# Designed miniproteins, single chains, part 38

Each design is a single chain, and the fold is of that chain. pLDDT is the mean over its residues in the fold that is shown.

## One batch from the design tools (miniprotein)

Design m1297
Fold by ESMFold2-Fast:
Structure m1297 (fold): chain A 68 residues (1-68)
Amino acid sequence: STEAGELALRIRERLAAAGKTAEAEAIVRLVELSAGDLAHLEKSLEVLLKLPVKTITLAHVEELVRPV
């Protein structure tokens, strides 16, 4: 089951484990682009985690993450 809040928490926890944070709008957009597909979300997070930045922004998500 896919609740937006569950996905948002997963995103935050995964980023925090790598010492990163994200803008609220970036998290919302990442959830939208994943459309409840957890495998797509994990692949998208792998791409974002490679960025040499502390904070993931909406621009990073829109540039690097493709819709499912």
Scores: mean pLDDT 82

Design m1298
Fold by ESMFold2-Fast:
Structure m1298 (fold): chain A 73 residues (1-73)
Amino acid sequence: VKASLGDEEKAVEEAAKKGVKEIHYRATGGPGSALRIAEAAKKYGIPVKIEPESRWQELDAKRALEKGLAKEY
């Protein structure tokens, strides 16, 4: 869905405004948005935790973990 794909950075910004302290990501086996979420979260200083299985399901999740932009949950 186009709205979902364009909303990752905006969703993270809204979470930061609400005082969210940590983001938990779980892969769905789709194209993924973990890397975009992790990069946006880094901008706002919010740590991202990725479900361990996610790195095997989505390339974005694996890349976010490998780049040190997120930690395993």
Scores: mean pLDDT 71

Design m1299
Fold by ESMFold2-Fast:
Structure m1299 (fold): chain A 90 residues (1-90)
Amino acid sequence: SEEEAKLELELAKYILIILESEDEEVLKKFGEELLKLGIDEETVKKLLELANDTSKIEEINKLVQEILDSLDLEKKKKLVEKLKKILEEK
């Protein structure tokens, strides 16, 4: 749905900020914002852990940037699903 797509875009923006920030206060602030969006604590912790995985950071940054820059809703949906799949990967 459009509401789900908007929520996933907000999630993508916050992930980008978390991954690009070395500032502990910024990471804490955006972690709290993710919780306010209804993202669970385990997922937020996993995102913060991914910030230390250099092999995944580049792929996630590329996906998030493409999501933010894309004007094509169908392309945004595919990129968001790919991002979600990476986040669910153990």
Scores: mean pLDDT 62

Design m1300
Fold by ESMFold2-Fast:
Structure m1300 (fold): chain A 57 residues (1-57)
Amino acid sequence: SSAEELKEEAVEILMEEYGLSRAEAEAIIDRYLAGTASPEEQAMVSEALGKLAEKYG
């Protein structure tokens, strides 16, 4: 999958699991990719990536 597809799936997981709006979930992913995410935001993204790995592994 493209990086954009993986980002979209991670955004959807953050919205579903944490009740975030799309804009909030996208902002967290963007901060994670920029290396500016908080430790809590990093944990949220790591959990989303773990779910994607289970789904596609």
Scores: mean pLDDT 82

Design m1301
Fold by ESMFold2-Fast:
Structure m1301 (fold): chain A 69 residues (1-69)
Amino acid sequence: SDEELEQALEEFRKRLQQAVDEGASREEIQGILMESVNEAQETFSDEQFLRFQAEMQRIVAELEEQRRA
């Protein structure tokens, strides 16, 4: 459902933000991204997965911009 998708995205965002704040390595951050993609791919339908992927990329872009600033 859309609620489960939103919940997963909020948890992903918080997890990624916490890792960045804690000074996680690039390898650790990449691990979080890959785990999230793999779990979403196995859990959600193709339509929901495309939504998850689009929103996940948006979250990553926002955090990357903050890191470069």
Scores: mean pLDDT 80

Design m1302
Fold by ESMFold2-Fast:
Structure m1302 (fold): chain A 84 residues (1-84)
Amino acid sequence: PLPPVPVTEEQIEEFKAILREELKNYKIPDEVIEQLARYLAEVLGLTPEEVREFAKKVKELIDKGYTFPEAVGLALGELLARRA
C-alpha cells in the first residue's frame, strides 16, 4: 500500500464535485464517488485538473463499451503507469 498524503476535507469535496459533474449521466452511486475522490486525493495526490482528466477517460472508456468498474480500473492503471 502507498503511504497516505495529507489531504484537506475541502480537497475531497472539490474532487467529489468534479466526479459528480463529469459522471452525472452514468448514475454512479455517491458512495463510489466518495471512494474514488478519497483514493485520487489521498493515495495518488492528484490535482483537480487530473481528476477531471481521469473522469473524462472513464467516460471515454464507458462510451467504448467498458463497464464502469473496467473503465475505472483501466483509467487508474494508465494513471499509475504514467506516474511510475
Scores: mean pLDDT 78

Design m1303
Fold by ESMFold2-Fast:
Order: structure tokens, then sequence, then C-alpha cells
Structure m1303 (fold): chain A 64 residues (1-64)
């Protein structure tokens, strides 16, 4: 939880549209037990960045 949250904050501070930063934000929420927020973040990443590695991983997480 803490590692993903820190990475998300660093990446999103530099680039708020970072697919990697948004993906880590979703992971941080999931590890914190906030599955509803994590799902919404994954949906956004999969929709906004479908051609990235992170967008593809987010889509897989939504299908499980």
Amino acid sequence: AEEYRKKAQELLAKDPNSAKGLYYAGKAREEAGDLESARKIYEYVAEAHPDTEEGKEAKELLEK
C-alpha cells in the first residue's frame, strides 16, 4: 500500500496524466482495501490509456 501510494504521488506530481502514476494510485487504493475507488481508477486508466502496459493490466484486473 505505502510503496504504491508514494510512487503514484511522485509520478502524478510530475505528470498528472501518467498512466503509470494512475495505475499505482489504483494499486494503492486496492491494497488499502478501498476496492471501489481502485476499480474506478482502473476503469479510467484502461479507457484513457488502453495502449499502455498499465492500461492493459488495469483492464485485466477489472475482468477478474
Scores: mean pLDDT 79

Design m1304
Fold by ESMFold2-Fast:
Structure m1304 (fold): chain A 104 residues (1-104)
Amino acid sequence: MLAELEQRLKDLQREIDQLVQDAYQAAYNYAKNAVLAEYYATKDKEKAEQYNLLAAGNDAHMQGYLGRLRGIGPEAYQRAQQAAQDGYAKGTAEAKALIDALLK
C-alpha cells in the first residue's frame, strides 16, 4: 500500500510535467500560427485560413491542458500558465523571424 501510494505520486508528477510541456508546445504553436495567419491575411487567403485553423486548434488544446492542471491544483496551474506564456513568446518571436526572412 505505501509503495502503491509512492508510485501514484510519481505517476501524478509525470502527468503534471507532461501537461506543462504540452501547454508550452500548444501555446508556441498557437502564437506561431496566429502571427503567420495575420501575415497571410492580405497576401494569401487560403494560407491565412489554414494558419487560423491550426491556431484555433492549438488554442483549444492549450485551454484543455490549463483546465486539467487547474483541476490538479494552484501550483500545477501556475507552472502551466508560465509555460504557456513562455511558449507564446517563443512562437511569436520565431514567426516574426520567419516573416522577416520572407521579406528579404
Scores: mean pLDDT 88

Design m1305
Fold by ESMFold2-Fast:
Structure m1305 (fold): chain A 84 residues (1-84)
Amino acid sequence: LTPVQQRAALHDLIELLEEMLKLDGPESQEAEDAVRTALEAIRAGDVPALSAAMRKLTDLYNQGKKPKGGEELLAEARALLASL
């Protein structure tokens, strides 16, 4: 991933995470794990891992599930975006 692509991916992840945190649904460990995988994939430039994690997060969002520790994950994603 180029810095421009990392910034775009983080923007997409932040938007999805903000929408997930508005859900009145159950907290999901699978959703937390998928966010952590997406963040790690963005840092590593692992496009296949990022694509898979974002797809899983979209599926979980459509199921009404939100990540455990979502506020902390959102803060981490925003901090990473600010560092690029």
Scores: mean pLDDT 88

Design m1306
Fold by ESMFold2-Fast:
Structure m1306 (fold): chain A 77 residues (1-77)
Amino acid sequence: SPVEAEVERTVAVIRGMIASGEAGLETAARALDHLRALRAWAEAHWDQLSPEQRELTRLLAERLPVLEAELEAAKAA
C-alpha cells in the first residue's frame, strides 16, 4: 500500500541516520522521539483518525520498537 511504502521509506531514513556515526545517532534519537509522540497522540485520538492514519499508526507501532532497539545497540557499540 502507499502507506506501507511511506513507512518503509521513513524506516530506511532513520536506519541511515543510525549508520551515520555519532551525529546521526542524535538525529535518529530525536526523530524517534517525534514518532513516539505522534504515535501516542494518534492512539489517544484513534476514533478521529482516517483509515490511512490508523494503518500508519499500526505500522509505526510495529516498527518503532525495532528501530529503538537498533539505536540502543548502535549507542552501546
Scores: mean pLDDT 84

Design m1307
Fold by ESMFold2-Fast:
Structure m1307 (fold): chain A 62 residues (1-62)
Amino acid sequence: MEISDEEVRATLLNIQATIAIKYNDKEGAEKVKKELEELKPSLSPEVQAFVDDTIKKIDEAL
């Protein structure tokens, strides 16, 4: 059961986004969004969709 380093990173960033949104940490949420956007081109289409969903949640919370 192998997962890619990029998939692990995307998952960790999603958790960080959820925490930042919960605590109204706009600066933290913005930083996570930038990191996800920079990571997105190196991801598979399925993981890109997951990242897009996370970015949308950040945008709706900001």
Scores: mean pLDDT 80

Design m1308
Fold by ESMFold2-Fast:
Structure m1308 (fold): chain A 85 residues (1-85)
Amino acid sequence: MEEAKQLLLEAVEALKNKDFERMVDILRKLITLAKKSKDPELQKQLYLEVIDLARAGLEQVPEDSPLAKRFRELIEEARKLIDEI
Protein backbone atom coordinates (compact mmCIF):
# COMPACT_ATOMS: atom_id res chain seq x y z
CA MET A 1 0.00 0.00 0.00
CA GLU A 2 2.62 2.60 1.02
CA GLU A 3 4.91 1.42 -1.83
CA ALA A 4 2.12 1.99 -4.40
CA LYS A 5 1.45 5.51 -3.04
CA GLN A 6 5.16 6.37 -3.23
CA LEU A 7 5.41 5.09 -6.83
CA LEU A 8 2.33 7.14 -7.81
CA LEU A 9 3.90 10.30 -6.32
CA GLU A 10 7.16 9.55 -8.17
CA ALA A 11 5.27 9.02 -11.47
CA VAL A 12 3.49 12.39 -11.06
CA GLU A 13 6.85 14.09 -10.31
CA ALA A 14 8.42 12.43 -13.40
CA LEU A 15 5.50 13.72 -15.52
CA LYS A 16 5.92 17.25 -14.06
CA ASN A 17 9.67 17.15 -14.84
CA LYS A 18 9.04 15.67 -18.35
CA ASP A 19 11.22 12.69 -17.42
CA PHE A 20 9.18 10.26 -19.52
CA GLU A 21 11.75 7.40 -19.45
CA ARG A 22 11.61 7.42 -15.63
CA MET A 23 7.82 7.69 -15.77
CA VAL A 24 7.61 4.54 -17.97
CA ASP A 25 9.88 2.63 -15.53
CA ILE A 26 7.76 3.70 -12.52
CA LEU A 27 4.49 2.72 -14.27
CA ARG A 28 5.97 -0.73 -15.05
CA LYS A 29 6.81 -1.09 -11.33
CA LEU A 30 3.21 -0.13 -10.45
CA ILE A 31 1.85 -2.85 -12.79
CA THR A 32 4.23 -5.42 -11.20
CA LEU A 33 3.14 -4.37 -7.68
CA ALA A 34 -0.57 -4.45 -8.63
CA LYS A 35 -0.19 -7.99 -10.10
CA LYS A 36 1.15 -9.19 -6.71
CA SER A 37 -1.83 -7.71 -4.81
CA LYS A 38 -4.49 -10.07 -3.42
CA ASP A 39 -7.06 -7.23 -3.40
CA PRO A 40 -8.97 -7.06 -6.74
CA GLU A 41 -10.27 -3.52 -6.03
CA LEU A 42 -6.73 -2.28 -5.32
CA GLN A 43 -5.45 -4.03 -8.50
CA LYS A 44 -8.16 -2.34 -10.61
CA GLN A 45 -7.50 1.08 -9.03
CA LEU A 46 -3.72 0.82 -9.67
CA TYR A 47 -4.23 -0.33 -13.29
CA LEU A 48 -6.65 2.59 -13.89
CA GLU A 49 -4.08 5.02 -12.41
CA VAL A 50 -1.39 3.57 -14.74
CA ILE A 51 -3.73 4.11 -17.73
CA ASP A 52 -4.47 7.73 -16.71
CA LEU A 53 -0.78 8.58 -16.14
CA ALA A 54 0.34 6.81 -19.34
CA ARG A 55 -2.27 8.80 -21.31
CA ALA A 56 -0.95 12.05 -19.77
CA GLY A 57 2.60 11.06 -20.79
CA LEU A 58 1.45 10.06 -24.29
CA GLU A 59 -0.06 13.56 -24.83
CA GLN A 60 3.34 15.14 -24.03
CA VAL A 61 5.53 13.06 -26.43
CA PRO A 62 5.68 12.87 -30.28
CA GLU A 63 3.23 10.25 -31.63
CA ASP A 64 5.95 8.47 -33.64
CA SER A 65 8.46 8.32 -30.72
CA PRO A 66 9.63 5.15 -28.91
CA LEU A 67 8.18 6.69 -25.71
CA ALA A 68 4.71 6.94 -27.32
CA LYS A 69 4.92 3.21 -28.19
CA ARG A 70 5.91 2.36 -24.58
CA PHE A 71 3.01 4.41 -23.13
CA ARG A 72 0.55 2.70 -25.54
CA GLU A 73 1.94 -0.72 -24.54
CA LEU A 74 1.45 0.15 -20.84
CA ILE A 75 -2.18 1.22 -21.49
CA GLU A 76 -2.92 -2.01 -23.42
CA GLU A 77 -1.28 -4.20 -20.74
CA ALA A 78 -3.18 -2.48 -17.89
CA ARG A 79 -6.50 -2.79 -19.78
CA LYS A 80 -5.86 -6.51 -20.38
CA LEU A 81 -4.98 -7.03 -16.69
CA ILE A 82 -8.26 -5.33 -15.60
CA ASP A 83 -10.17 -7.84 -17.79
CA GLU A 84 -8.32 -10.71 -16.01
CA ILE A 85 -9.51 -9.62 -12.52
Scores: mean pLDDT 86

Design m1309
Fold by ESMFold2-Fast:
Structure m1309 (fold): chain A 64 residues (1-64)
Amino acid sequence: SLDEVFDLELERDPRLTPEQKERLRAMFKKAPNKEDFYFDFGIEYVKLKRNIDEAIKKVEEKYL
């Protein structure tokens, strides 16, 4: 499932802190459209790989 794919990708990413992973999982569970969340996070993360916190913040502003 998409949830399993997302969890696996977060777990495999050494650049994310445990706190960031937990926050992202919580947001994903609450997202009204999980596919849109996954897609938006992917885009922001790719664009802002040198600033993961800013990527997370942009996704939060849209989905929280």
Scores: mean pLDDT 71

Design m1310
Fold by ESMFold2-Fast:
Structure m1310 (fold): chain A 61 residues (1-61)
Amino acid sequence: MADLSATEQLIAMIIGGLFPDAAPELREEIARRAEERFGPDVLSNPELVPFIREEYERAPR
């Protein structure tokens, strides 16, 4: 029931490229948190990739 925004879909694809072992659900969760944290300028924010790395490493597996 949760359609990702176009921005969230792009972030999820970036996460998949950086961390191919990340589950689709984790990619979507990190993408939503990134857009929530940084807003509409999320793709232009230099903190996006560091944030993705920290969230991925923090996630339970």
Scores: mean pLDDT 78

Design m1311
Fold by ESMFold2-Fast:
Structure m1311 (fold): chain A 81 residues (1-81)
Amino acid sequence: MLELPERMPKLVVTIEGYTKEQTLEVASALQRKAGLEVTEVNEDGTAVLEGYGVSKATAEEILEEHKDLIKRVEFEEVEQP
């Protein structure tokens, strides 16, 4: 009820740690705490996570906790209202 959107926004988070191991550690934390799914892990130490109905703010909170492991992070929201 109450005119819910026909499609949920999709949050895509790309994480690059200083090492592949650190990238996987941060990705695991996002999966456990934010409900994002790891869709890709690249040989260059980059991981891509995706989730429907996941808050960017929640993901950012978890990333702040692991900021010392993160070299770069990118957010992309698909189907913004």
Scores: mean pLDDT 76

Design m1312
Fold by ESMFold2-Fast:
Parts: structure tokens; C-alpha cells; sequence
Structure m1312 (fold): chain A 58 residues (1-58)
């Protein structure tokens, strides 16, 4: 569980970077973290999580 959640958080950070978000506000960072952890618990892959974060910021 811990390794999966860590990988999900890393994928979310990479997604935000690819969306052009270099500086997240505390609120944005919390939203991204919650999205990543929920998606990981739902069994989504890191690639799927990364795409969802990119889509969120588009």
C-alpha cells in the first residue's frame, strides 16, 4: 500500500509539471494529493493518475 501510494503521488507531481504547473498553492497541492491517493486506492495505474492530473489542470 505505501509503495503504491508513493508512486501515485510521484505520478501526480509529474502530471502537474507536464500541465505547466511549476508552483502549486497549498489548496492545489492538497487536491492533487487527494486525487492521486483516491485513484491509487481505486487501482488506477501511475500513468492513469498522471493523465487525470493533467486533465484537471487543462
Amino acid sequence: AAARRHRALQAAVEGAKEAGIDNLTPEEGQKVRELALRAADEGKTPEEIRREVIEYFK
Scores: mean pLDDT 77

Design m1313
Fold by ESMFold2-Fast:
Structure m1313 (fold): chain A 93 residues (1-93)
Amino acid sequence: MLSKEELVQELLRSLAPHARSELNVSQETLLAFVNVLYDENASKEEILLAFANYLMEAYGLKSREELLKRLPEIQKEFNLPDEIVEEIKKLLS
């Protein structure tokens, strides 16, 4: 599995191309996610949960089960490493 630092770097890399996307994410959800990414005291689990919440809002998903079903599409869209997808699956199942 990725280290916390590697996870943060990969998420920032994956998000950069989508900074100009038309994905509808509230300022509150975006700020919460960004704050967790730059919080040296945040755990990997907290970062992954914040990212999952970001994805759920961005894709209009109502449950963690819906997010799990859409992960292959989301992985392709954000160019996410397999390691991050597997960690999200473990966290949400």
Scores: mean pLDDT 76

Design m1314
Fold by ESMFold2-Fast:
Structure m1314 (fold): chain A 55 residues (1-55)
Amino acid sequence: GRRAELERLARRAPRELARLAGLPDDASPQEIADTALAAGTTVEQMRAAVDVATG
């Protein structure tokens, strides 16, 4: 499902995505994914954020 894809993406750049979400740097990929879901973030938007954080 969408949450599982968001969690997989969060694992690729967890510190950077946590900062973008306003979470602590040690936030789990699960917490990042749950925050993204609550914000209505799509898998495509999360992938773009990972690409910016890692490219």
Scores: mean pLDDT 84

Design m1315
Fold by ESMFold2-Fast:
Formats: C-alpha cells, structure tokens, sequence
Structure m1315 (fold): chain A 77 residues (1-77)
C-alpha cells in the first residue's frame, strides 16, 4: 500500500496522468504475479506458499523489480 502511494506520487511528479499511473501499477502487479508463478514453478511450490514465505520487505523488492521490468518493456517497445 505505502509503496504504491509513493510510486503514484513519483510518477505524478514525473508528469504521468492518473490514468497512465493506474495502467503502470496494474501492469506491475501482473508482472509481480508472473514472477511469483515462476519462482513457485522452479521451487516446486504453489504461488500461495511462496507468497506466505516472503517478508513484506521481499514483497516490496519484487514489486519494484516488476515495475522496473514493465518500464523497460515500454521503453524498448
């Protein structure tokens, strides 16, 4: 929640519209889910088991990575 609020403030300061910010956050969430699924597949566990094993700090780090991946794909495409 707090990291999404901070991200929204930063993106708004960078000149993105509220609509663009919502799209970026939604895409970052989908990328985060894909990352969880990939980790679950590699470890032979469920997404729920992986999610339950992560600390809030680890979840934030993964979400930030997901956002960075979305941003790179948009810049490259």
Amino acid sequence: MEIEEELRKNLKTAGYSDEEIDELIQEARKEFEKMLDKVAEVLGKSREEILASLTPEQKRAMLNTAYARVRRRREAG
Scores: mean pLDDT 76

Design m1316
Fold by ESMFold2-Fast:
Structure m1316 (fold): chain A 66 residues (1-66)
Amino acid sequence: MELSEEEIEKIKEVAKKYGVTVLDIREFDDYVAVFVDSALTPEQRLKLEKEIEKIVGKKVVLVYRA
């Protein structure tokens, strides 16, 4: 199922708190992959993944895209 515009907006807002820009979002059956422009520490990445999981209701994976 496709993410709503409201969910995408919330994901971008949360990512901004961590100082990263969302480049792309790919939805899969079991998880959502969020591509960001900057590498985060492992701790920050896990926290951001968990905050986005609260928005989308499924597992989230952050990917640094060069």
Scores: mean pLDDT 79

Design m1317
Fold by ESMFold2-Fast:
Structure m1317 (fold): chain A 71 residues (1-71)
Amino acid sequence: SLELAEQIERIIVRMHVLGEVTDEDLAEIRRLMEEMGVPEEEIDRIIALLKAKDFVSAGRLVSRLLRKKGI
């Protein structure tokens, strides 16, 4: 879903701009990705990158997964 993809991107951009990663935002990203049918292994990789504040690698992985789903 384009709407779900836009929500994920908005949360990651906010984390990057604020330099803050909250458990609530991480849980919301997981929920949105599960709704999109992203495999649990890929979700765990993205969450780990966000926890490490590696927003560039996290963003690239998200973009790759969304393109694979035609978004």
Scores: mean pLDDT 83

Design m1318
Fold by ESMFold2-Fast:
Structure m1318 (fold): chain A 77 residues (1-77)
Amino acid sequence: MELARKALEAVKAGDVETAREYVIQALEEMGRTEDAKRARELIDAAPDKENAVATVAWGVLQGRPDEALAALEAMLA
């Protein structure tokens, strides 16, 4: 939870790279290594990386990172 909150704070500060790393680390610490890899790929492919990172961070905070990743993937399709 703390890393996802830090990711949103970093997004608000305009530091998208730091926010991206916080979100990926949050998923890894939750034992969601495949979700962390998928998040990295989807965020890196996103034209709006700030919005992509924020989407994943909110998903982690809500306990639904799987839904957030699916939504992000759908936005890129």
Scores: mean pLDDT 81

Design m1319
Fold by ESMFold2-Fast:
Structure m1319 (fold): chain A 61 residues (1-61)
Amino acid sequence: SELDELLAAFRERGRAAGLPESTIASLVALARRWYYEEGLSLEEVRRGVEALFESLVAANE
């Protein structure tokens, strides 16, 4: 599915950046909830995940 492709690409980016698998799994789980439960579009999910990525980077400092 389009969501699965988006999430697979995101997982690869996270692993390449050296993020923990637990952090990546949390982002993927939240993105799936947004898509399937909240009815967000792929574009909305991508924007939300990218915003969370920035928040996680800030929180890790």
Scores: mean pLDDT 78

Design m1320
Fold by ESMFold2-Fast:
Structure m1320 (fold): chain A 65 residues (1-65)
Amino acid sequence: SEVEKALEEFREKVTEILPSLAEGLDSLIAKSTPENILAVGESLAEIYPQLKPYVERFKEALEKA
């Protein structure tokens, strides 16, 4: 689905720029709702603006699902 693709791309970008957070993000994805994952992604994007395009794509995919 578009939601799964957007989430995977976000996860890959976090792994690229913030590898120390990748394990925590993978745990969150496995145990949390998409809405909670989005909230965490939005908070990270405020600190790391390079994540904004990936978080916005994930948000748009969720709104269209």
Scores: mean pLDDT 83

Design m1321
Fold by ESMFold2-Fast:
Structure m1321 (fold): chain A 98 residues (1-98)
Amino acid sequence: SSSLKLTPEQEKIIEEAAREVTDTAIELHEAGASEEEILERLKELLRKIAKEHNLSAQEVLLIGAKAATLLLGRGAPDAVARAVYEAGKEVAEELEKE
């Protein structure tokens, strides 16, 4: 999964984070959250995950991309998958400025 040289432990962290982001996005969508609310809530979640696991911008972007793919595979609306991908991209851009 991806061009990054990840250890098996790092891959597990990324897969678990992608699953958490996916489940959170579905929960927010089912609760009637807007695309903008989903984006902001997922940015907060990704910032917490990145801090907890000392993740790089590339790893955060990968989590967002994997979560978006999982959402599409589960039949979630394209808008929800897009919000997830954008959340990962925006948080990754924030980390690159540090």
Scores: mean pLDDT 85

Design m1322
Fold by ESMFold2-Fast:
Order: structure tokens, then sequence, then C-alpha cells
Structure m1322 (fold): chain A 85 residues (1-85)
């Protein structure tokens, strides 16, 4: 799925560039995609988020962001619990 991940990065960079974001923001966006993938967010979920952003569907975008945040928080708590044991 590396080609799909690269396509997601390319589309996100294009979207941010069209919105007038600078190169620093583009670099942070790339790191965010890598972080989300490592945190267990699927390629399909990332594609859905990108689509929601492009369609300016703020409600769908917010719902997806909340789900991702909840998942990454749960993963962080799981790691912390393991370190305490």
Amino acid sequence: EKERIEEIRRRLEELLREAGHDDESLELARRLIDFLLKAGVSVEELEEILRALRERDSERGLALQREIRARTLEESERIAAELEA
C-alpha cells in the first residue's frame, strides 16, 4: 500500500498548498500522516479524512479527527500501563 500512502501525502500537500500553507506546514503534515499510520489509523481512514477535507465536509472531518484522537490516546495509555507494570 506504499503507493496509496504516497498518493495521500501528495493530495494532502496539494490541498495545503492551495490553502496557502507554507513548506513548514507541508513537512508537519507528512509527519502527521506517518504518526497516524504508526498509531494504527488505516490507509482507508486517511483517504476518508482527506476526502472530507476536500469536500469541506466539516462535520465528517471533525468526527474522523475525534475517532483518530481517541485511538491514539488509547494507544498511548496502553503503552504507559505497560511501562508501569
Scores: mean pLDDT 66

Design m1323
Fold by ESMFold2-Fast:
Structure m1323 (fold): chain A 86 residues (1-86)
Amino acid sequence: MDLKQQAQQLGDQASQLDPSLSQQVQNLKNQAVQNMDLAEDYDKKAKELYDKGDTDGAIDYGGESASYYSEAVNNLNQIQQILNQI
């Protein structure tokens, strides 16, 4: 499942159910999308470095990708907690 699409859908759902939370939910949704975009960019660079034989560079960029992915998951969990309170 696409985490960026999940962030958009969960964020929109939470805002629709409680409009007073719209700003908080929108901020978390934007952070999740930004973190996923960064994760995808770093993953792509890691793959390019791996294909060039730069194993150390591939590991470094892969680690950055994993870090941003984890931040995106945390943002999604926060939106889900808000949604569960509605």
Scores: mean pLDDT 82

Design m1324
Fold by ESMFold2-Fast:
Structure m1324 (fold): chain A 73 residues (1-73)
Amino acid sequence: MAEEYRRKGLEALAAGRPDEAAEWFVKAGKIYLEEGKYDEAIQSYAEALRARPDYEEAQKGLVKAGKKKLDTE
């Protein structure tokens, strides 16, 4: 579940592994997107970028999740 991947990201951050944390947050964001949970997807990708600001995949995911959220309104 996406929440489990987000939890793993938080654990990686606590362990001092921001690159690993960013990877888990991106995985969580992808699953939230697939589930139509766009706010949670945006949050997860934002957490990934906070852990690793130059993470291209997280930046692209944020844009995609934002567009999906606007498209459902």
Scores: mean pLDDT 82

Design m1325
Fold by ESMFold2-Fast:
Structure m1325 (fold): chain A 118 residues (1-118)
Amino acid sequence: MKPKVYKLETEDKIILAFEETLIIDGEKIELRLILELDKKNKTLTLKGAPLTEDPEKIELAKKWLEELAELFKKEFPNIKVEVELISLEEFEELKSKMKEISEEEYAEIIEEIHKWMS
């Protein structure tokens, strides 16, 4: 279960922010993740900010994001999926405009996203 989820919805976009802890081959990597759905262009962009200066851990986080993108492409073949690395500053700026949502609201928004992506 994800610890906290934040949401921003506009006319053209649904944006979700996640605070993730990854364990990859025994390495702990803190990742701040943005999922941005462009409703008009049916594009899902995964934006990741790894909380590390270690180049090896940054590469592991990038590979994890690319694998997540491949899973979304398989589940939603009619959307374009893009991956981007962002700074922690960019993540915090986006998060400052967002509202924390409950598990119930998260389930509802995932259903809405599924309708937009299908």
Scores: mean pLDDT 81

Design m1326
Fold by ESMFold2-Fast:
Structure m1326 (fold): chain A 113 residues (1-113)
Amino acid sequence: SSLKEEILKLLEEIEALLPEATAEALRRAYELIREAVERLARHLNDLEAEELIGIGDIVYALGLKFDDKELLKRALRILLEAARRLVEKDLPEELLEEFLKAVKEALEILKAS
């Protein structure tokens, strides 16, 4: 399978773990994926992906403020949608490899929750 295909499969695994994830794991996964996704969005100058990240950040901030785990899950789902959109575009292999590392780390955090 291609590097892109591997990343998309891992993003699906992350989404499947969200219902049972702890608030701590959701926060750590969000922050890690957010940094990686923002790098991809900036490289592509993808305004729609940047807007999705911005919406995710607002929902995430509300989740933190109100200690609301459902808002943290919603924020992460928005971020995963931005990630899927960007990964399907033409990206340098080195950026995809860096993104894969971030996705693997986020998956391990969520699996441990």
Scores: mean pLDDT 89

Design m1327
Fold by ESMFold2-Fast:
Structure m1327 (fold): chain A 66 residues (1-66)
Amino acid sequence: TTTEAQRQEIRDAIIALAKELDVPLALEESYVEAVVDFLLSLGVTFEEARAWLERELRELKAHGLS
């Protein structure tokens, strides 16, 4: 379904960014699913969701959270 495709697209973005930015915490299943649910609940575009993810993961890394 379209919703499942959107969920997978966000998961793939989280995984790719977590690996790129070296934030292993963002690879935890519970974190990934919570973030997917959160971003879908906002009704934002994929582009907006990805921009939020990049900022959030950079902030986690900056605070020593991996």
Scores: mean pLDDT 78

Design m1328
Fold by ESMFold2-Fast:
Structure m1328 (fold): chain A 76 residues (1-76)
Amino acid sequence: MEEQKERAIVLLNGAIEAFRAGDGDAGAKLAETASKYSPSKEAQDLFRKAAEAMRAGNYDEAIELLEKALEVVKKS
């Protein structure tokens, strides 16, 4: 549980940094991997919304949703 949570946090931070750098492909891959280590349905829903925002080209919205997912994962 704790090891998976820590890995999800590292991957989520990496995804957020990639999107901030304009690397949508790296950000998407890191976020997808982070979702596999997240135990929370609430976090999974946020990952899905972030993926939708990314597909729409709304990287700022995707970052906000991933930051919210990060807070949920930290609380789990």
Scores: mean pLDDT 79

Design m1329
Fold by ESMFold2-Fast:
Structure m1329 (fold): chain A 74 residues (1-74)
Amino acid sequence: MEGAEKVKRIAELRKRIYELGKRLSALGHKDLATRLVTEANEKLSKALFAGDLDAAVQILEESVKRLEEEVRKA
C-alpha cells in the first residue's frame, strides 16, 4: 500500500540522518550536527502532525542532502 512505502522511506531517511549526524560529530562538528538534526526533527514533527507524508519525505531528503554536504566539507 502507498502509505506503507512512505512510512518505510521515512524510517530509512531518519536512520541515514542519525548516521550522518554521528559522522559529522565525530569529525569535530558536534554543534553543527546537533543543530541540523534538531532542525530536521522539528520540521518532520510539523509535517507528521499535519498528516503530510509527502512533505515528511521531502524534508528528510533535503536534510540528508544538507548533512552529506557538511560531512563532505569536513
Scores: mean pLDDT 84

Design m1330
Fold by ESMFold2-Fast:
Structure m1330 (fold): chain A 77 residues (1-77)
Amino acid sequence: GPEDARRAAQLAAETAVEYAKNGDFEKAVEMFRTAIDYAEQAGLPEASELGRKAQEAAENGDFEKAVKYAEEMRKLA
């Protein structure tokens, strides 16, 4: 249900932040995509938009911005 999707989005965003902090950037981007999908399933458009911004920042190599967007997404999910 939406509660399960919300929790999954939070966990995926947290996991993406951990991978990014550990330098595992490919896994971080994958987890940002997973977080976006779950946020959309949970009906959280603001959280999914923050996830997209985190993914774009990560793909551009700006992991400081990616982590900040992911942390904001986690707070909304």
Scores: mean pLDDT 81

Design m1331
Fold by ESMFold2-Fast:
Structure m1331 (fold): chain A 67 residues (1-67)
Amino acid sequence: SKEEIKEKIIRYLVEKYGLPRELAERVAELILEGRGSQAGAELILRGGLPPEKAAEAVKEAEAIVKA
């Protein structure tokens, strides 16, 4: 389900990058909406991730959606 995929993305972001759950939820929603560029921007600006790690996180989250 969409909710199960969203929770998998949230868990991935929290466990891998130590993001606050609220931010991970926002990023997961953006990824599910196909707004990966905005998700990357949120990870940099609010998550404090460097651009290369933000790009990695978006790519992996998008892979979770397609699995």
Scores: mean pLDDT 88

Design m1332
Fold by ESMFold2-Fast:
Structure m1332 (fold): chain A 81 residues (1-81)
Amino acid sequence: SAASRELAERILALLRRIAETGVVTPEMEEEAREIEEAYKKQPLSEEAQREVLEALLEENSGLKPEEQERIIEEVLEEILK
């Protein structure tokens, strides 16, 4: 879905900024909170989950959709801490 794709793009954009700077700024933490809230209201499609996970790992993931979703949630929680 369009909303799921937009959410995946937001997650990837945030993660790229963190990777490029090596730090998590207060603005990035706020973006992560907004992303986490949106994610809880509308979960990512299996395709969007896989795209985010592949970008994080730089490898094709054989993980089940439920496991992929858990990893994305854990990454967002770590950013917010």
Scores: mean pLDDT 70

Design m1333
Fold by ESMFold2-Fast:
Order: C-alpha cells, then sequence, then structure tokens
Structure m1333 (fold): chain A 60 residues (1-60)
C-alpha cells in the first residue's frame, strides 16, 4: 500500500510532528525534520516521511 493511500484514508488520524520528539520512543526513525504519524484509535500504525516512505513504529 502506498503512503499516499494511508494519508488519504479518513479512518486514520494523521499528525505531522518533528522527528526529534519521537526518537526517545522510536530510535529507528530516519534523520528527517518531520514525519506524519498515522494512527487508528490509540494505536500508531506507521510514520510517513516527506518522500512518502512508510516506516513501521517497531524494531525490525
Amino acid sequence: MKASELLKDPRFKKEKVPVDSLLNRYPWLPPVEEVWVVSFGDRVLAFVDENDNIIVPFKK
């Protein structure tokens, strides 16, 4: 599934946040300025960077 499809789905909450605020919980995030946090209810499903890369919120 493309990142743009996740961002357009009205069932998912999207919030753009600075990566530095997330690194304490998700140290696997790339060194970009901001990411989109895609969540469903209280669960974070994925992060999406400015290049439409999908990043999972858990250790690979």
Scores: mean pLDDT 71

